# Ledger of designs, part 49: designed miniproteins, single chains

Each design is a single chain, and the fold is of that chain. pLDDT is the mean over its residues in the fold that is shown.

## One batch from the design tools (miniprotein)

Design m1684
Fold by ESMFold2-Fast:
Structure m1684 (fold): chain A 65 residues (1-65)
Amino acid sequence: SEEQIRAAAEAISAETGLSLRQARGIVRLVADGLSDEEALQLALAQGVPREAAERAVEIAREYVG
């Protein structure tokens, strides 16, 4: 849901320091049915640091997986 996407993005931003825009993008990839590996590879390709990308995908899966 949009509420879960918002909550996940806020949690990611607070924990990783990513902008809400970047965090929401990662949450959307997971919500749209990408695997954790696919979402991670796309985040890395967009220049998200590996540690932040890995944690963001983990949080996104918890909220919208």
Scores: mean pLDDT 88

Design m1685
Fold by ESMFold2-Fast:
Structure m1685 (fold): chain A 66 residues (1-66)
Amino acid sequence: MTPRQLQVDNLKELLKKQGIEATDEQVRLILDLAEQGNPAASKLVRDIVSGKISEESLRKYLEKLK
């Protein structure tokens, strides 16, 4: 398993505990953007880890990435 895949799996598990289903591609994109210094992506990762994320917030963010 690559280090990125482990981060994706961990973040997906945290989202699942909060009732949110996301694809590997969506989570990977968020992590890549956060690593590149995107403030919105970095905040989203922090909110997921802290249990503060909502499904609506995630959906709005992913819609902007299309």
Scores: mean pLDDT 76

Design m1686
Fold by ESMFold2-Fast:
Structure m1686 (fold): chain A 80 residues (1-80)
Amino acid sequence: SEEEREERAVEKLLEILRRELSPTAVRVAEAAIELDRERSATVRELAERLGLSEGTVTRNSRRVLEVAARHREEIEAYAE
């Protein structure tokens, strides 16, 4: 199912992020995933939820997206 594929993709993404990035970047990714399941998360909402500055959220979000892009094929293969 689509839900099972999404859950597998999230599992692999978080595994990679925990290996390659700071705990702060992982927290940003986890919060974004949780909020995005309900609605599109804004940088302000993520900052308020995590007790971080909007600049810190933006920088860590960029790092998360860069890592996800580098490992896209691995994540997609695992999700299948």
Scores: mean pLDDT 81

Design m1687
Fold by ESMFold2-Fast:
Structure m1687 (fold): chain A 80 residues (1-80)
Amino acid sequence: SSEFIQKLEYMAEQIIKLAEKERPDLAEDIKALLDKVIEIAKKLSEEERKELLKKLLDHLSTIVSEEVYEKVKELVEKVL
């Protein structure tokens, strides 16, 4: 739905802002990853979207600090 895509795009924008502050070296890679996640999510069912977003969280947990991860997790949970 349009509402889901708007929430997902807002989530991505906020994650990119957080990542750019902590990991400017990975900002472009994280942006590319989130752009691809949004593209894929548009084609998926609700259950498949939840699994995709869980995988995104798992991946980001290996890149960002615990403090940034907690904020990212909160943003993702608002979309679920």
Scores: mean pLDDT 83

Design m1688
Fold by ESMFold2-Fast:
Structure m1688 (fold): chain A 98 residues (1-98)
Amino acid sequence: SLIEGLKALKRAVEGFIEALKKGNRFDAEVYLALAEIALTLLKKDRSQAPPEVVKLIDEIDEELDKARTALEQGNFEEALKHAERILKLVDEAIKLLE
């Protein structure tokens, strides 16, 4: 289910944000990996999504890639910024499907 996939992604991103706020790099890397897996599974159902939700999934993919790059550079502030943007995009996608 697209809604279940988005909720799984949301939980992973919330964990990522918590880890970043605590300065816990190892937990941040784990939660980011879980978010990337959730997005990969969500993208398999992309063809069943309305066009406006497809656009949000594509924007989430871009923001998640930016969060990965920021984390690899040790830039927790930038990683947090991208993670918070992902939460907003996920909430918008869930609202469109409910």
Scores: mean pLDDT 90

Design m1689
Fold by ESMFold2-Fast:
Structure m1689 (fold): chain A 96 residues (1-96)
Amino acid sequence: DAARARELALLRQMHELAQEALERTRASLPPLTEEERRRVEEGRREGEEAAREAGLSEEEREVVGELGGLQYLLETHPALAQAFRDLAGERANVSL
């Protein structure tokens, strides 16, 4: 339970960082093409299925699915990946 709670907290933190990175770069990112939207949705489904097969809860499956979709964007948009790294560094510097 404690280990699983820590893993879920880490996944939520990664998701929050990715969402904030996306918001910071939104104005500089071009609109997603139909192909890019399809690949994001595909990554989301693959993440949800993998989490389901691993026996994760519905809440955990949703978070993993959203991270799967964001992985494609992080790999294909260098500005988004850089914002994610910058935010992760900022959070690390605020830790006790």
Scores: mean pLDDT 72

Design m1690
Fold by ESMFold2-Fast:
Order: structure tokens, then sequence, then C-alpha cells
Structure m1690 (fold): chain A 84 residues (1-84)
């Protein structure tokens, strides 16, 4: 069974926040001349993890959803430090 609508909405909101953050990191990396292949790969990975979290919530797999959100957040925090 899918997660409840309230839980899905929470996961979607967290995923949307994380995607907005990774897009902002990309803009700052370009502006600072810090864009590179490693950073670009990590940005794609973070976006895919955020999307996967929403998909897992729709499938009722909350352990996978929470793990994907955590993984995305950790990658984004690493990227934010690299672009500083």
Amino acid sequence: AMASPEVIARVQAEADELIARVNEVGKKAEEKGKMNSDLAVKQVAARLLAISAVEAAYLGDMPSAEQALKGARELIEELEKEVK
C-alpha cells in the first residue's frame, strides 16, 4: 500500500527542497568557476535520490524513502561545502 497522503506530501516537500538546494549549488559553482565533472555527477546523484524518495513513498517503502532523502541531503551538504 502507498504511504498516507500526508506522508507523501512531506516526502515530496523535502525532495523539492533538496532539488532546489542542488540547483542553487549548481548556479553558485558556475558563477565561481568551480563547476567540474565530479560536482556535476554528484548533482545528478542527489537529484535522482530525491526523486527516488518520492517514488519509494508512493510504494509505501518508507525505510527506502528516508534513506534516499538522507543520502541526497548528505551529498548536497558536501556539494555546498565544495562550492563555498
Scores: mean pLDDT 87

Design m1691
Fold by ESMFold2-Fast:
Structure m1691 (fold): chain A 84 residues (1-84)
Amino acid sequence: AVPTDPSMSTLTSAVTSVVDNVNNGKFKSDKQKQQSMKGLANFAKANNVPLDALQNMIKDIGKSMNVPQSKIDQTVDMFKKAYS
């Protein structure tokens, strides 16, 4: 069994929440969406999670939740901008 880091568990839950909110249109504005993604990107950086790992988490979680590819791509692009 691969040991689950508590910080990675928290990050996974946060990514799942953001992906769900993007898919269901729960963000009231692009600014609010970007702020949420920036917060998650800062958390990932603080825990030494590289951008590629974060992108893969978003793709895997999005696919497991049956999110349309266009929404997954949008979420990935916004995290790339927030992470850089």
Scores: mean pLDDT 76

Design m1692
Fold by ESMFold2-Fast:
Structure m1692 (fold): chain A 84 residues (1-84)
Amino acid sequence: AEELERRVEELERRIGELAGRAQALAPDPATAAAIYAELARAAEHVERARRALEEGDLEAAEEHLERAEEALRKAEALIDEAAA
């Protein structure tokens, strides 16, 4: 539980950091839309993970955190590519 709660906090922090990087980068509209779609997906899964933890559903929490991490990896890759 403690480990999953720390993962929620870490992913929330990373969503904020990547959103800041995207804002500073000011990519083209299509790239911006793709980045923000992945960040929104990550945020939705983090919120679902938090609710699962509140309900004691550790398996659902882990599943949602994994999906949030996947979305963040995609957002980060898009930001890195656009910044190159």
Scores: mean pLDDT 87

Design m1693
Fold by ESMFold2-Fast:
Structure m1693 (fold): chain A 83 residues (1-83)
Amino acid sequence: KEELLKKIEELIEELKKLAKENMEPEIYERLKERLDGLLEKIKEANPSEEFLKEVIKILEEDLELLKKMAKEKTKLGPLGPAP
């Protein structure tokens, strides 16, 4: 069970890092707050291992979605002084 929580924490860190590099600060902060809140609620609820495995799958899907969103922003011509 502790190993599953550690994997969730690692996925959250990867999501935060990717968001910080590819997203606007406001979107990054919103995602960060959501992920931190999710982790706290999971720790308080003391859920089953099956639930933790489902959370891991959701976070992996969110990571893929975040990568796609970053690519779509580039394709749609996001606002910015980027070179």
Scores: mean pLDDT 71

Design m1694
Fold by ESMFold2-Fast:
Structure m1694 (fold): chain A 76 residues (1-76)
Amino acid sequence: MKPIKLEDLIDEELRKEAEEARELWKKAGFPKEEFEELREEGKKLLEEMGVEVEDTEENDIIAASWARGRKVLEKL
């Protein structure tokens, strides 16, 4: 089946949450190694689910935040 683009899944509410997450990441100084690892992990997981992720800053933040959330849940 054809992949779904991540942009098609982002509504106005999710976009607002992504902007808030972006501001929090920027205030934390974007820990480069951790952010890059989570971004790559999140993109791979989304692609495995059939979601195509384009290389944009907002998609990177969404992917990193999603991977971070999953990592926290796996510790439980």
Scores: mean pLDDT 67

Design m1695
Fold by ESMFold2-Fast:
Structure m1695 (fold): chain A 74 residues (1-74)
Amino acid sequence: MPSLEEIARAIYEELLKAGVEPEVAEDIAVRAYLLYSEGASNEEILAEMRRFLSRVVDEATLEAIVERIEEILR
């Protein structure tokens, strides 16, 4: 199983690939890490990421990013 740090890094890299600014990508990855470390479900983490990303990317990009993150969290 990947570590929480590896999951956060993978999320960060996927966000950068999608054109999200590095500072925003880092904030989202850190938020996911903290939620996961607190015992949040994958569904809760994905819902939080959807809310955050909806402010910075279009819907099609959001769906693609969330699908990739869901795969990483499995």
Scores: mean pLDDT 77

Design m1696
Fold by ESMFold2-Fast:
Structure m1696 (fold): chain A 71 residues (1-71)
Amino acid sequence: GRHMLGTLLDTFLTQGTVLLLIAERGGSEQDIDNALESARSARDIASLLTPEQQRRADELLARAEALRERY
């Protein structure tokens, strides 16, 4: 149900944020790619939820993409 999707989104947002912090602190290209994959998963789940949740997922994805462009 919707409650399960919200919990799953929180899990992917937390995972993506941790992976992005690792990448931002001098991780490899692989760490950036892992952060992007997690952010894309969060966005896919958020697309089924509220506009506020979609915005949070989009913000995480934008941060990961911006970091990737610098490599």
Scores: mean pLDDT 81

Design m1697
Fold by ESMFold2-Fast:
Structure m1697 (fold): chain A 97 residues (1-97)
Amino acid sequence: MEKVDKLLEKAREAARAGDYERFRQILAQIASLAFTEPKEKAEEIIKKVREYFAEHRDLLTPEERAFAERILEIMEEAVKTGDRDAALARLQQLLTE
């Protein structure tokens, strides 16, 4: 979890700096990590990300909040289905929007 904690802090710094592209890239890295972990650890990552963005909601733009919500949805669906390839395809599509 230390790596996820560091990535979340970097995402917060990117948001504070108005660097939306960096914010998106960091959240995509967290999602990619969750996709490679066992279900229990992936669920812990999702919980940590959700709690972090709930706590720091006021620091995020509407676009950043919408992006974080969509990343969480993709991660939750990946855990439910176990379909890593579908999750990666959805993540790639989100990053090209």
Scores: mean pLDDT 82

Design m1698
Fold by ESMFold2-Fast:
Structure m1698 (fold): chain A 100 residues (1-100)
Amino acid sequence: SRETTREIVREALRRLGVAASDAELDELVDEALRLAREYQEENKDKWPEDKNPLTGQAILEALRAYLARRGISVDEARLREAVNAALREVAVRRNEELLK
């Protein structure tokens, strides 16, 4: 969802030590969701519903483009680690909230 994607993007930027405004976060979320829809449409017959990796890949690409536009150089491995860590962190938080 948009809210979950926003949490992941915010967490990834926090881990990278990059400050972003709420407007920049909203633009990043919109780009990530747009890319995820493109990947889903292009690969709709290739991804089982329970194994769709598209959100993580879309977030990675949106963040890479955003950082390049801001002139911020980030190691590709560090960027990938930040996105993967953010995905895990948000999944844990949301599971814990569902058990309240």
Scores: mean pLDDT 77

Design m1699
Fold by ESMFold2-Fast:
Structure m1699 (fold): chain A 89 residues (1-89)
Amino acid sequence: KIPEENKKSYEEIKDKIPADLQEEVEKRVNETIERLKKMTPEERAQHAAELAKKYLEAGLLDFARDAINYARELGHPEAEELEKQLEEA
C-alpha cells in the first residue's frame, strides 16, 4: 500500500480522488512523482502533461485541469491541446 507521503501538488488534490479510483491513480503516478523532485522545469512540464492525460482517461477532470494549468505555467507545448480535450470531456 502507498503510505501517506508529502507529494506536494498530488497531496494537495488527492482528497478529490474517489476512493475506488485512488489506488489505481496513485500506482500509475508513484514512480513519476518520485522522480519529480530531480526534474528540470522542462521535465516537470512533461510530467504534468502526462499526468493530465492519465487524469483525463480516468475521468478525474478537476485533477486534469490542475495538471494542465501546471504544464502551461512551465511552457509545455501540449498544454493547449490538453485543455481542448478537457473542454470536450
Scores: mean pLDDT 67

Design m1700
Fold by ESMFold2-Fast:
Structure m1700 (fold): chain A 68 residues (1-68)
Amino acid sequence: MDGYEVEVSFDGENLRVTVRDLRTGREAVLTVDLDGNILEIEGEATPRQRDLGIEFARRVARLAGPPP
């Protein structure tokens, strides 16, 4: 539960979600469309890293990016 960092970025077409395991330093990067579908996974993602990436991407996609 503890020890993960999640960053979500929007590039104008897709979401890029970086999930880092703070305990091991392992990083996974997911490319996710605006409907929450995974397009690409880079790095060695644990099930928890993938789950967190999808959840945060879905939330950001619904809002069409951060407010100004």
Scores: mean pLDDT 73

Design m1701
Fold by ESMFold2-Fast:
Structure m1701 (fold): chain A 93 residues (1-93)
Amino acid sequence: SEELEKILKKAKELADEILANEKDEEVGKKVQERLREAALALANKDLSKMPEVLELSLAQIFVNARQEGLPQEVVDKMIEIALKRHKEYVEEV
């Protein structure tokens, strides 16, 4: 999916920004704001915000993978699980 490829690309870019700026308070505030917005979207079942929620979830997977040195097979499985959970959530709303 072209939409999914765009989300994955943005998630990788966000992960790279987080990793490059781990001590930057403004980047930290931006991440906390996105987490707050994601939590509100999920609580309110706001389907229009689900691409942004998925992007943040995938970005967290990429950050964790880099920090822990996870092999690609593990990262691919984590992405698969996140995509499945996202689909199940969207289908429940």
Scores: mean pLDDT 82

Design m1702
Fold by ESMFold2-Fast:
Structure m1702 (fold): chain A 98 residues (1-98)
Amino acid sequence: MITVKLEAPKEVKAGEEFEVKATVTGDSDDEYLVEVYIKKKGTTDWKLIGSAVVKPGETATFKFKAPKEPGTYIVEVLYRKVGSSEWKLGDKKEIKVV
């Protein structure tokens, strides 16, 4: 079984650059495409932060400029095995933009 874990700050300032990290763990020889998305809580407007191909034991780091509008935002990581069309939700975090 593959586990994908997202690390994100709990709070950022509007317009500040911050990092999110996606780590793939598990016993597999496969590569995984990870994509990280952000949306404002209560909306359906997902924006792509970034994507990377990651092997188990590796971490992908993404830099992103926080939205200008303060509020609660949802960051999620989706993943799929390279060569597969099946996307899975890996992890989800809330961040506060102040």
Scores: mean pLDDT 85

Design m1703
Fold by ESMFold2-Fast:
Structure m1703 (fold): chain A 68 residues (1-68)
Amino acid sequence: LPELSEEEIAEIKALVDEGKRALEAGDVETALAKYQEALALAQKAPADNVQARAAIHDLTREIARLQA
């Protein structure tokens, strides 16, 4: 499919939200796992998918920030 489904978008957002909550609790390992799951889901979309590119960009930035 050329676009992410509403369910896939909601799942990505939920994983990002769970990652943020884990980070606020000081659980960096859980935050990284959640962001990596969200990134993997976004990467299943075609390369020209605007929603997927935005999600991949944001998630890559968050993962890099936590690994720094």
Scores: mean pLDDT 75

Design m1704
Fold by ESMFold2-Fast:
Structure m1704 (fold): chain A 74 residues (1-74)
Amino acid sequence: SNMEKAKQLLQKIREIVKEFEEKARAGKLSEEEKKKYLEQVKSLFKEIGKLEGLSEETLQETIKEFEKYMEELL
């Protein structure tokens, strides 16, 4: 089901965020790696948005909040 697929995508996002947080805390996160993690998470959020029928506006707001969260971890 779409809901089950969305749950799997959310779990992937959680694992990516965990890796990002661990590298950020260790001070071992390059600018290129930051961009790579952000793009991976953006891609997964877009897939969730399609499955759940989220508006483009809601999806973009969610992505911006996540970008801010990632910046605050640095």
Scores: mean pLDDT 77

Design m1705
Fold by ESMFold2-Fast:
Structure m1705 (fold): chain A 83 residues (1-83)
Amino acid sequence: MLDLSGSSLTGTLPESLAERKDLKELNIANSTITGQLPDSLAKLENLEKLDLSGSQITGRLPKSLFELPNLKALGLGNATLEE
């Protein structure tokens, strides 16, 4: 699990996050993390939860993210994401 919820950390999610193949949960809810989700997140085959609610993440979600076999929960409330 990587939990950055409520953090005041600035910057973007790095592509090296895809190296965390054991990652099941990524929570950046209510954080100041900005930019687009890296396409490399689609390589996280064990990812079960992704929470972007209330974050500063922008742009469109990678289509490959919706093809993740274990993804059960996706939180997008109040994020600045485009459809």
Scores: mean pLDDT 73

Design m1706
Fold by ESMFold2-Fast:
Order: sequence, then structure tokens, then C-alpha cells
Structure m1706 (fold): chain A 77 residues (1-77)
Amino acid sequence: SEHEERVLKIIEIYKKLKEKEGGKVSEESFIEALIKELGFSREEALALFKLLDVDNDGVITEEEFEFYLKEAEKLEV
């Protein structure tokens, strides 16, 4: 589905930024990548970042992103 394809693209963006930024993805890097590569509005990108940033530290860790992926699969079924 279009939703599944978008989730896969978000995963690829996260992996790319994680590799570039040494294991953690900052708020601004993630937001800018979503806007540039997937056409998100800044408001949509920020909303997604806030969902992923579970501890509200302004950074998405690998553990937070993996938790999101597992929960997204369960909630959409």
C-alpha cells in the first residue's frame, strides 16, 4: 500500500541519517530529510519526529526507531 511504501522510505531515510550522524538522528536532520525526500510538510515531519522521540531528548535512537516499527506493524493489523 501507499502507507507501507512511505514507511519503508522513512526507514531508509533514518538508516541513511544514522550512518551519516554516528548512530543517532537529530530532530532537524530528520525533519529536513522528510521534507526534501518525501515531500512532508514541516508540521507533518515534526509530528512524526515527536512520535519517534519517546524520551523527548531531541534525538531518535536506534531502539526508539525499532520500537516504532514493531508498534506500527501491530496497530495497522
Scores: mean pLDDT 73

Design m1707
Fold by ESMFold2-Fast:
Structure m1707 (fold): chain A 94 residues (1-94)
Amino acid sequence: AREAALERLEAALTVARAIKRGKGEEALKEAAKKLGVSAEELKKKTPEEILREVAREFEAAGDRLTAAIARGLADGEEALSPEELEALRELAEA
């Protein structure tokens, strides 16, 4: 469902912000609980991998525009910045 995909995207944004702030391990545990995965699995995933999974959920829910945007950012040549993830969250909420 679109709502579940948005919750996962918000958790991915929380992880990205925590990494930027240097609060890695504790913030990963909190985000992992909301994403329904273990903190160890989340540590192994990049923001790009999380966005690819969320993009597939948006596409399955029929939200092809948001899915295409999330996939585009995930497939980028550079690592996703927290600012890019923030912009995607705002777009997904619109």
Scores: mean pLDDT 56

Design m1708
Fold by ESMFold2-Fast:
Structure m1708 (fold): chain A 76 residues (1-76)
Amino acid sequence: NRQLTSKLAEVASEHARRGDFENAALAAERASIVASKVPGGEETSRLARRASRLARRGDGEGASRYARRASQLASS
């Protein structure tokens, strides 16, 4: 579901912006999994997976940026 992917990626971006990297990583990982099950969702899944990895490294700016891109792509 593209709407669910967009919502999960948006939540990941919000957590990353607040410095809640653990929840940002989890939300982004869930967005990646959901996106991977949607036809044409491969790029969205990759962006969300990258956001999760950046969040786990404590890169809030990078995590938020990639999560935002994943959300925008999913909502298109």
Scores: mean pLDDT 84

Design m1709
Fold by ESMFold2-Fast:
Structure m1709 (fold): chain A 88 residues (1-88)
Amino acid sequence: SEKLKEELRKAAKEGDLEKAIKLAKKLIKESKDKKEAIDFILEVARESEDPEVRKALAELALKVAKEADLSPTEYTGYVLRAIGIQLD
């Protein structure tokens, strides 16, 4: 839901690691489109100034991408995005 996406973005901006992880997991569970959920979580991770929040959300997104029925090319793209987020 849009409200859940807004709450996740706010938790990440506030550096609330526990809340950000909890909300991201809830978004994944409620999302019919796993690729949309992964893309949003990676976007929130990239926008976060907290390295621990960026790392946790990027790692969660990659875990979901591994479990999704993605092509090798799609999965590799998500791996590269997650690495970039964690190095910044």
Scores: mean pLDDT 84

Design m1710
Fold by ESMFold2-Fast:
Structure m1710 (fold): chain A 68 residues (1-68)
Amino acid sequence: SELQKRIAELVERLNKITEESVKILREILQLQADGAPQADIQKLQEEFSKLNREGGKIMLEIFKLLRE
């Protein structure tokens, strides 16, 4: 059904955001281990926060579609 296709598309987008978030977390940990400047770490933390907000919006859309 079209509803199932839409949910599948949102789940795929969420999966990609999750993969990117994990990648950024690994990069933050590596920069911390290497003693990189705090400004560089903060930039990655900002990217992580943006991805988390995007993922949250997608989760809400999925739950809305599943509730119907």
Scores: mean pLDDT 87

Design m1711
Fold by ESMFold2-Fast:
Structure m1711 (fold): chain A 78 residues (1-78)
Amino acid sequence: MEAARRRLLAAAESESAELRERLRRAIDGVTQATAAGDLEALKREGRRLGEVAAEGSPEAARAAQDFGVQAYLETAAA
């Protein structure tokens, strides 16, 4: 998960300041839901992340998808 998070943050640096801040907040939401083991919160935060990432580059969208998958696997194992 950490490697996928770093890749997504790197992709976000190429986006506008507004989109980068929204991506960062969405990443924080997914991270918090994963740490809490809250699958319902993860579904909500993951949907938000996907919506925000879709406004950016294809690279950011792909990195967000990879991060979401890793977060889901980690949350489901908890």
Scores: mean pLDDT 83

Design m1712
Fold by ESMFold2-Fast:
Order: sequence, then C-alpha cells, then structure tokens
Structure m1712 (fold): chain A 92 residues (1-92)
Amino acid sequence: MSPVDYKKLSPEVRELLLEVESRAALQLMLLTSLLKILEDEAVRAQVRATVDRMVALLDQALRSDDAAEIRRLGAEIDALFAEARALIDASL
C-alpha cells in the first residue's frame, strides 16, 4: 500500500476512510471465520476470490483522497460481502 498522510486529508475524508476500513475489516473477519466451516471446495474457492477482491478494493480506497470514490469503493466492498454471505448461506 502507498502511505497515506491522514493529516493532509479533510476531516470528512478521514472519517469516511475509518468507517469503510472498519466495516471492511469486520466483513473480512466474518468471511474468513465462515471459511473454516465450509466443506464445499468450489464455494471456498469463490469466497477466497471474493475476499481477495475486497482486499484490493480496500487498498484502492485507502489510497484515494476523493470522498465520492471512497464511498463508491465502500459500496462495492459491501456488495461483494453480501454476495459471499448469500453463497455461504446457500451452502450451509
């Protein structure tokens, strides 16, 4: 990750980044915990791919200083999390 100087960001962008990062961290923790109980290898592979994409989007958000882009990336992470959760729920 490129280092982001949080002191140079607006308070709004800084608060938004903390919100997106905190929510994404919880979502990733939940998905990695659920991976431990999944027996279907194909489902596990799809969930891992989704986790990797969520991490990439989070990295992109953390390198942005644009509030609109950070919100959009956060929404995309949330959508990927919802898709992964639906896939897991259907497999249990």
Scores: mean pLDDT 83

Design m1713
Fold by ESMFold2-Fast:
Structure m1713 (fold): chain A 71 residues (1-71)
Amino acid sequence: SKTLDSIIKKYNIKTNGSKVTHYDEHEHPLLVAIKVIRDLSLGKNINTAIDALNIYGKKLENILKTYENNY
């Protein structure tokens, strides 16, 4: 969502993973937001969460695009 995207950008959150940086303009905001939320919620196994979210990135992007088509 736009609110989550703003939060991520404001906090400039850095994560681990093959495709992860702080806020990447080439990634959909929803994907980055979900990565951040998972990192924060898990705390302990953040790398595993990030790797899983990167694998599911396309599904998350499809959800975002569906939302934006109705936005």
Scores: mean pLDDT 50

Design m1714
Fold by ESMFold2-Fast:
Structure m1714 (fold): chain A 90 residues (1-90)
Amino acid sequence: MEELKKRFVELSVRAAKLLTVDPEEAERLMEEMAKVGQELAEKASPEELAEVLLEATRAALEVAVEQGLLSEEEAREALAELEARLREIV
C-alpha cells in the first residue's frame, strides 16, 4: 500500500510538471495515475483513498506554485475545494 500511495503522488507531481511543457506526456502519466488509483481503490479504505488523493493534489499544486503557474492562494482554494468534496463522500 505505501508503495502504491508513493507512486500515485509521484505520478501526480510529474504530470503537473508536464501539463504546460508536454501535454501528451502529461496525458500518458495521468493514464498511468488512473491505473494506480484503481489499484488503490481496490485495496484501500475510502478514508485512505481520500487521504492519498488529497496528498497527491497538494503535491501537484505545490509544483504548480513553484513553476509560477498558480498563486499560493489559488492552490489553497483548489485544495480546500477537494477536501470539502471528499468530506461529502467519505
Scores: mean pLDDT 79

Design m1715
Fold by ESMFold2-Fast:
Structure m1715 (fold): chain A 59 residues (1-59)
Amino acid sequence: TAAQIRRLQEMIANERRDIDFLDRQIANSTDPFLKNLYTIAKTGNEVVIERLQQRIREL
């Protein structure tokens, strides 16, 4: 439904905002350990976006 698609698009927008936040944390961190953790978190958000986009295509 249109309402389901809108909700999924809003979730994608939230994940993209989180990625922008994580990119800033990666850029500003000097600790390799923290850079790695933020990179793992960013990858997780990217996977979520891909799954949400796939769900929209199936509706």
Scores: mean pLDDT 90

Design m1716
Fold by ESMFold2-Fast:
Structure m1716 (fold): chain A 87 residues (1-87)
Amino acid sequence: MKRARIRLKGKGSTGEEIAAAVREAGLPADPEKARRTLQASGSDVAGTGEGAIGMALSAIAAKGYDVRARVRGTEEEGELDVEATPA
């Protein structure tokens, strides 16, 4: 099990920036999964901090982890306390 606190600038972040923030916090993240998840919603950037949180969790899960998180999101920013366990 890996634990990390991740702070995201949220709104306006690309999938690559979200995945990079996750990796900087010490967790694996798939930047392509984050990018594709944003594109599936019709955007190339996160519209909210809550949206960025969802992208970060998706990117971690795509690396083969079961993810449990305590999240705090606003329109602008997101914060996560993540517990990631290999699936």
Scores: mean pLDDT 77

Design m1717
Fold by ESMFold2-Fast:
Structure m1717 (fold): chain A 67 residues (1-67)
Amino acid sequence: MKKIGIAPADNGLQGAFLALVAEKEGGKPIAVIDKNGNVYPAKDAREAATLALELGDNAAGVIVEKE
C-alpha cells in the first residue's frame, strides 16, 4: 500500500536535506510545497532538492511517497 507523507521544512536547505534523506530511506520525493501552498512536482530526489533550494525561505515541505 503506497503512503504519501509530508516532511515539513522551515527553509530550502532543510527541504533539500529531507528530500535526500527520504530517498536514502527508500521513499520517493514527488513534490515540494512552498509557504503559499503551491505544489512543485519533482521526478526524483535531486529535482526535489533543487526545487527546495530555489524556493529558499519560501520552502515549506517535501511530499514523499513510500510503499
Scores: mean pLDDT 84

Design m1718
Fold by ESMFold2-Fast:
Structure m1718 (fold): chain A 72 residues (1-72)
Amino acid sequence: MAVPLSEENFKKVKELAEEEAKKLGIEDLEVLEALEDDGTLNFRVRTKAPPAKLNQVINRTNEKAQELGIKG
């Protein structure tokens, strides 16, 4: 079951994703949507980055969100 994040949690997750993207040299990441599905964050994003780097950003963002309790 996919549930949209609250506005506050979406902003936090967007900041985390942009920070993790920056660490991997991705400057153009735009987070359009974030959904929680069974404790995992799923993203709709816009970027010119290679899929392999984008997957790393998504995985790291999920790990950081779990550490910070930004899951719902």
Scores: mean pLDDT 78

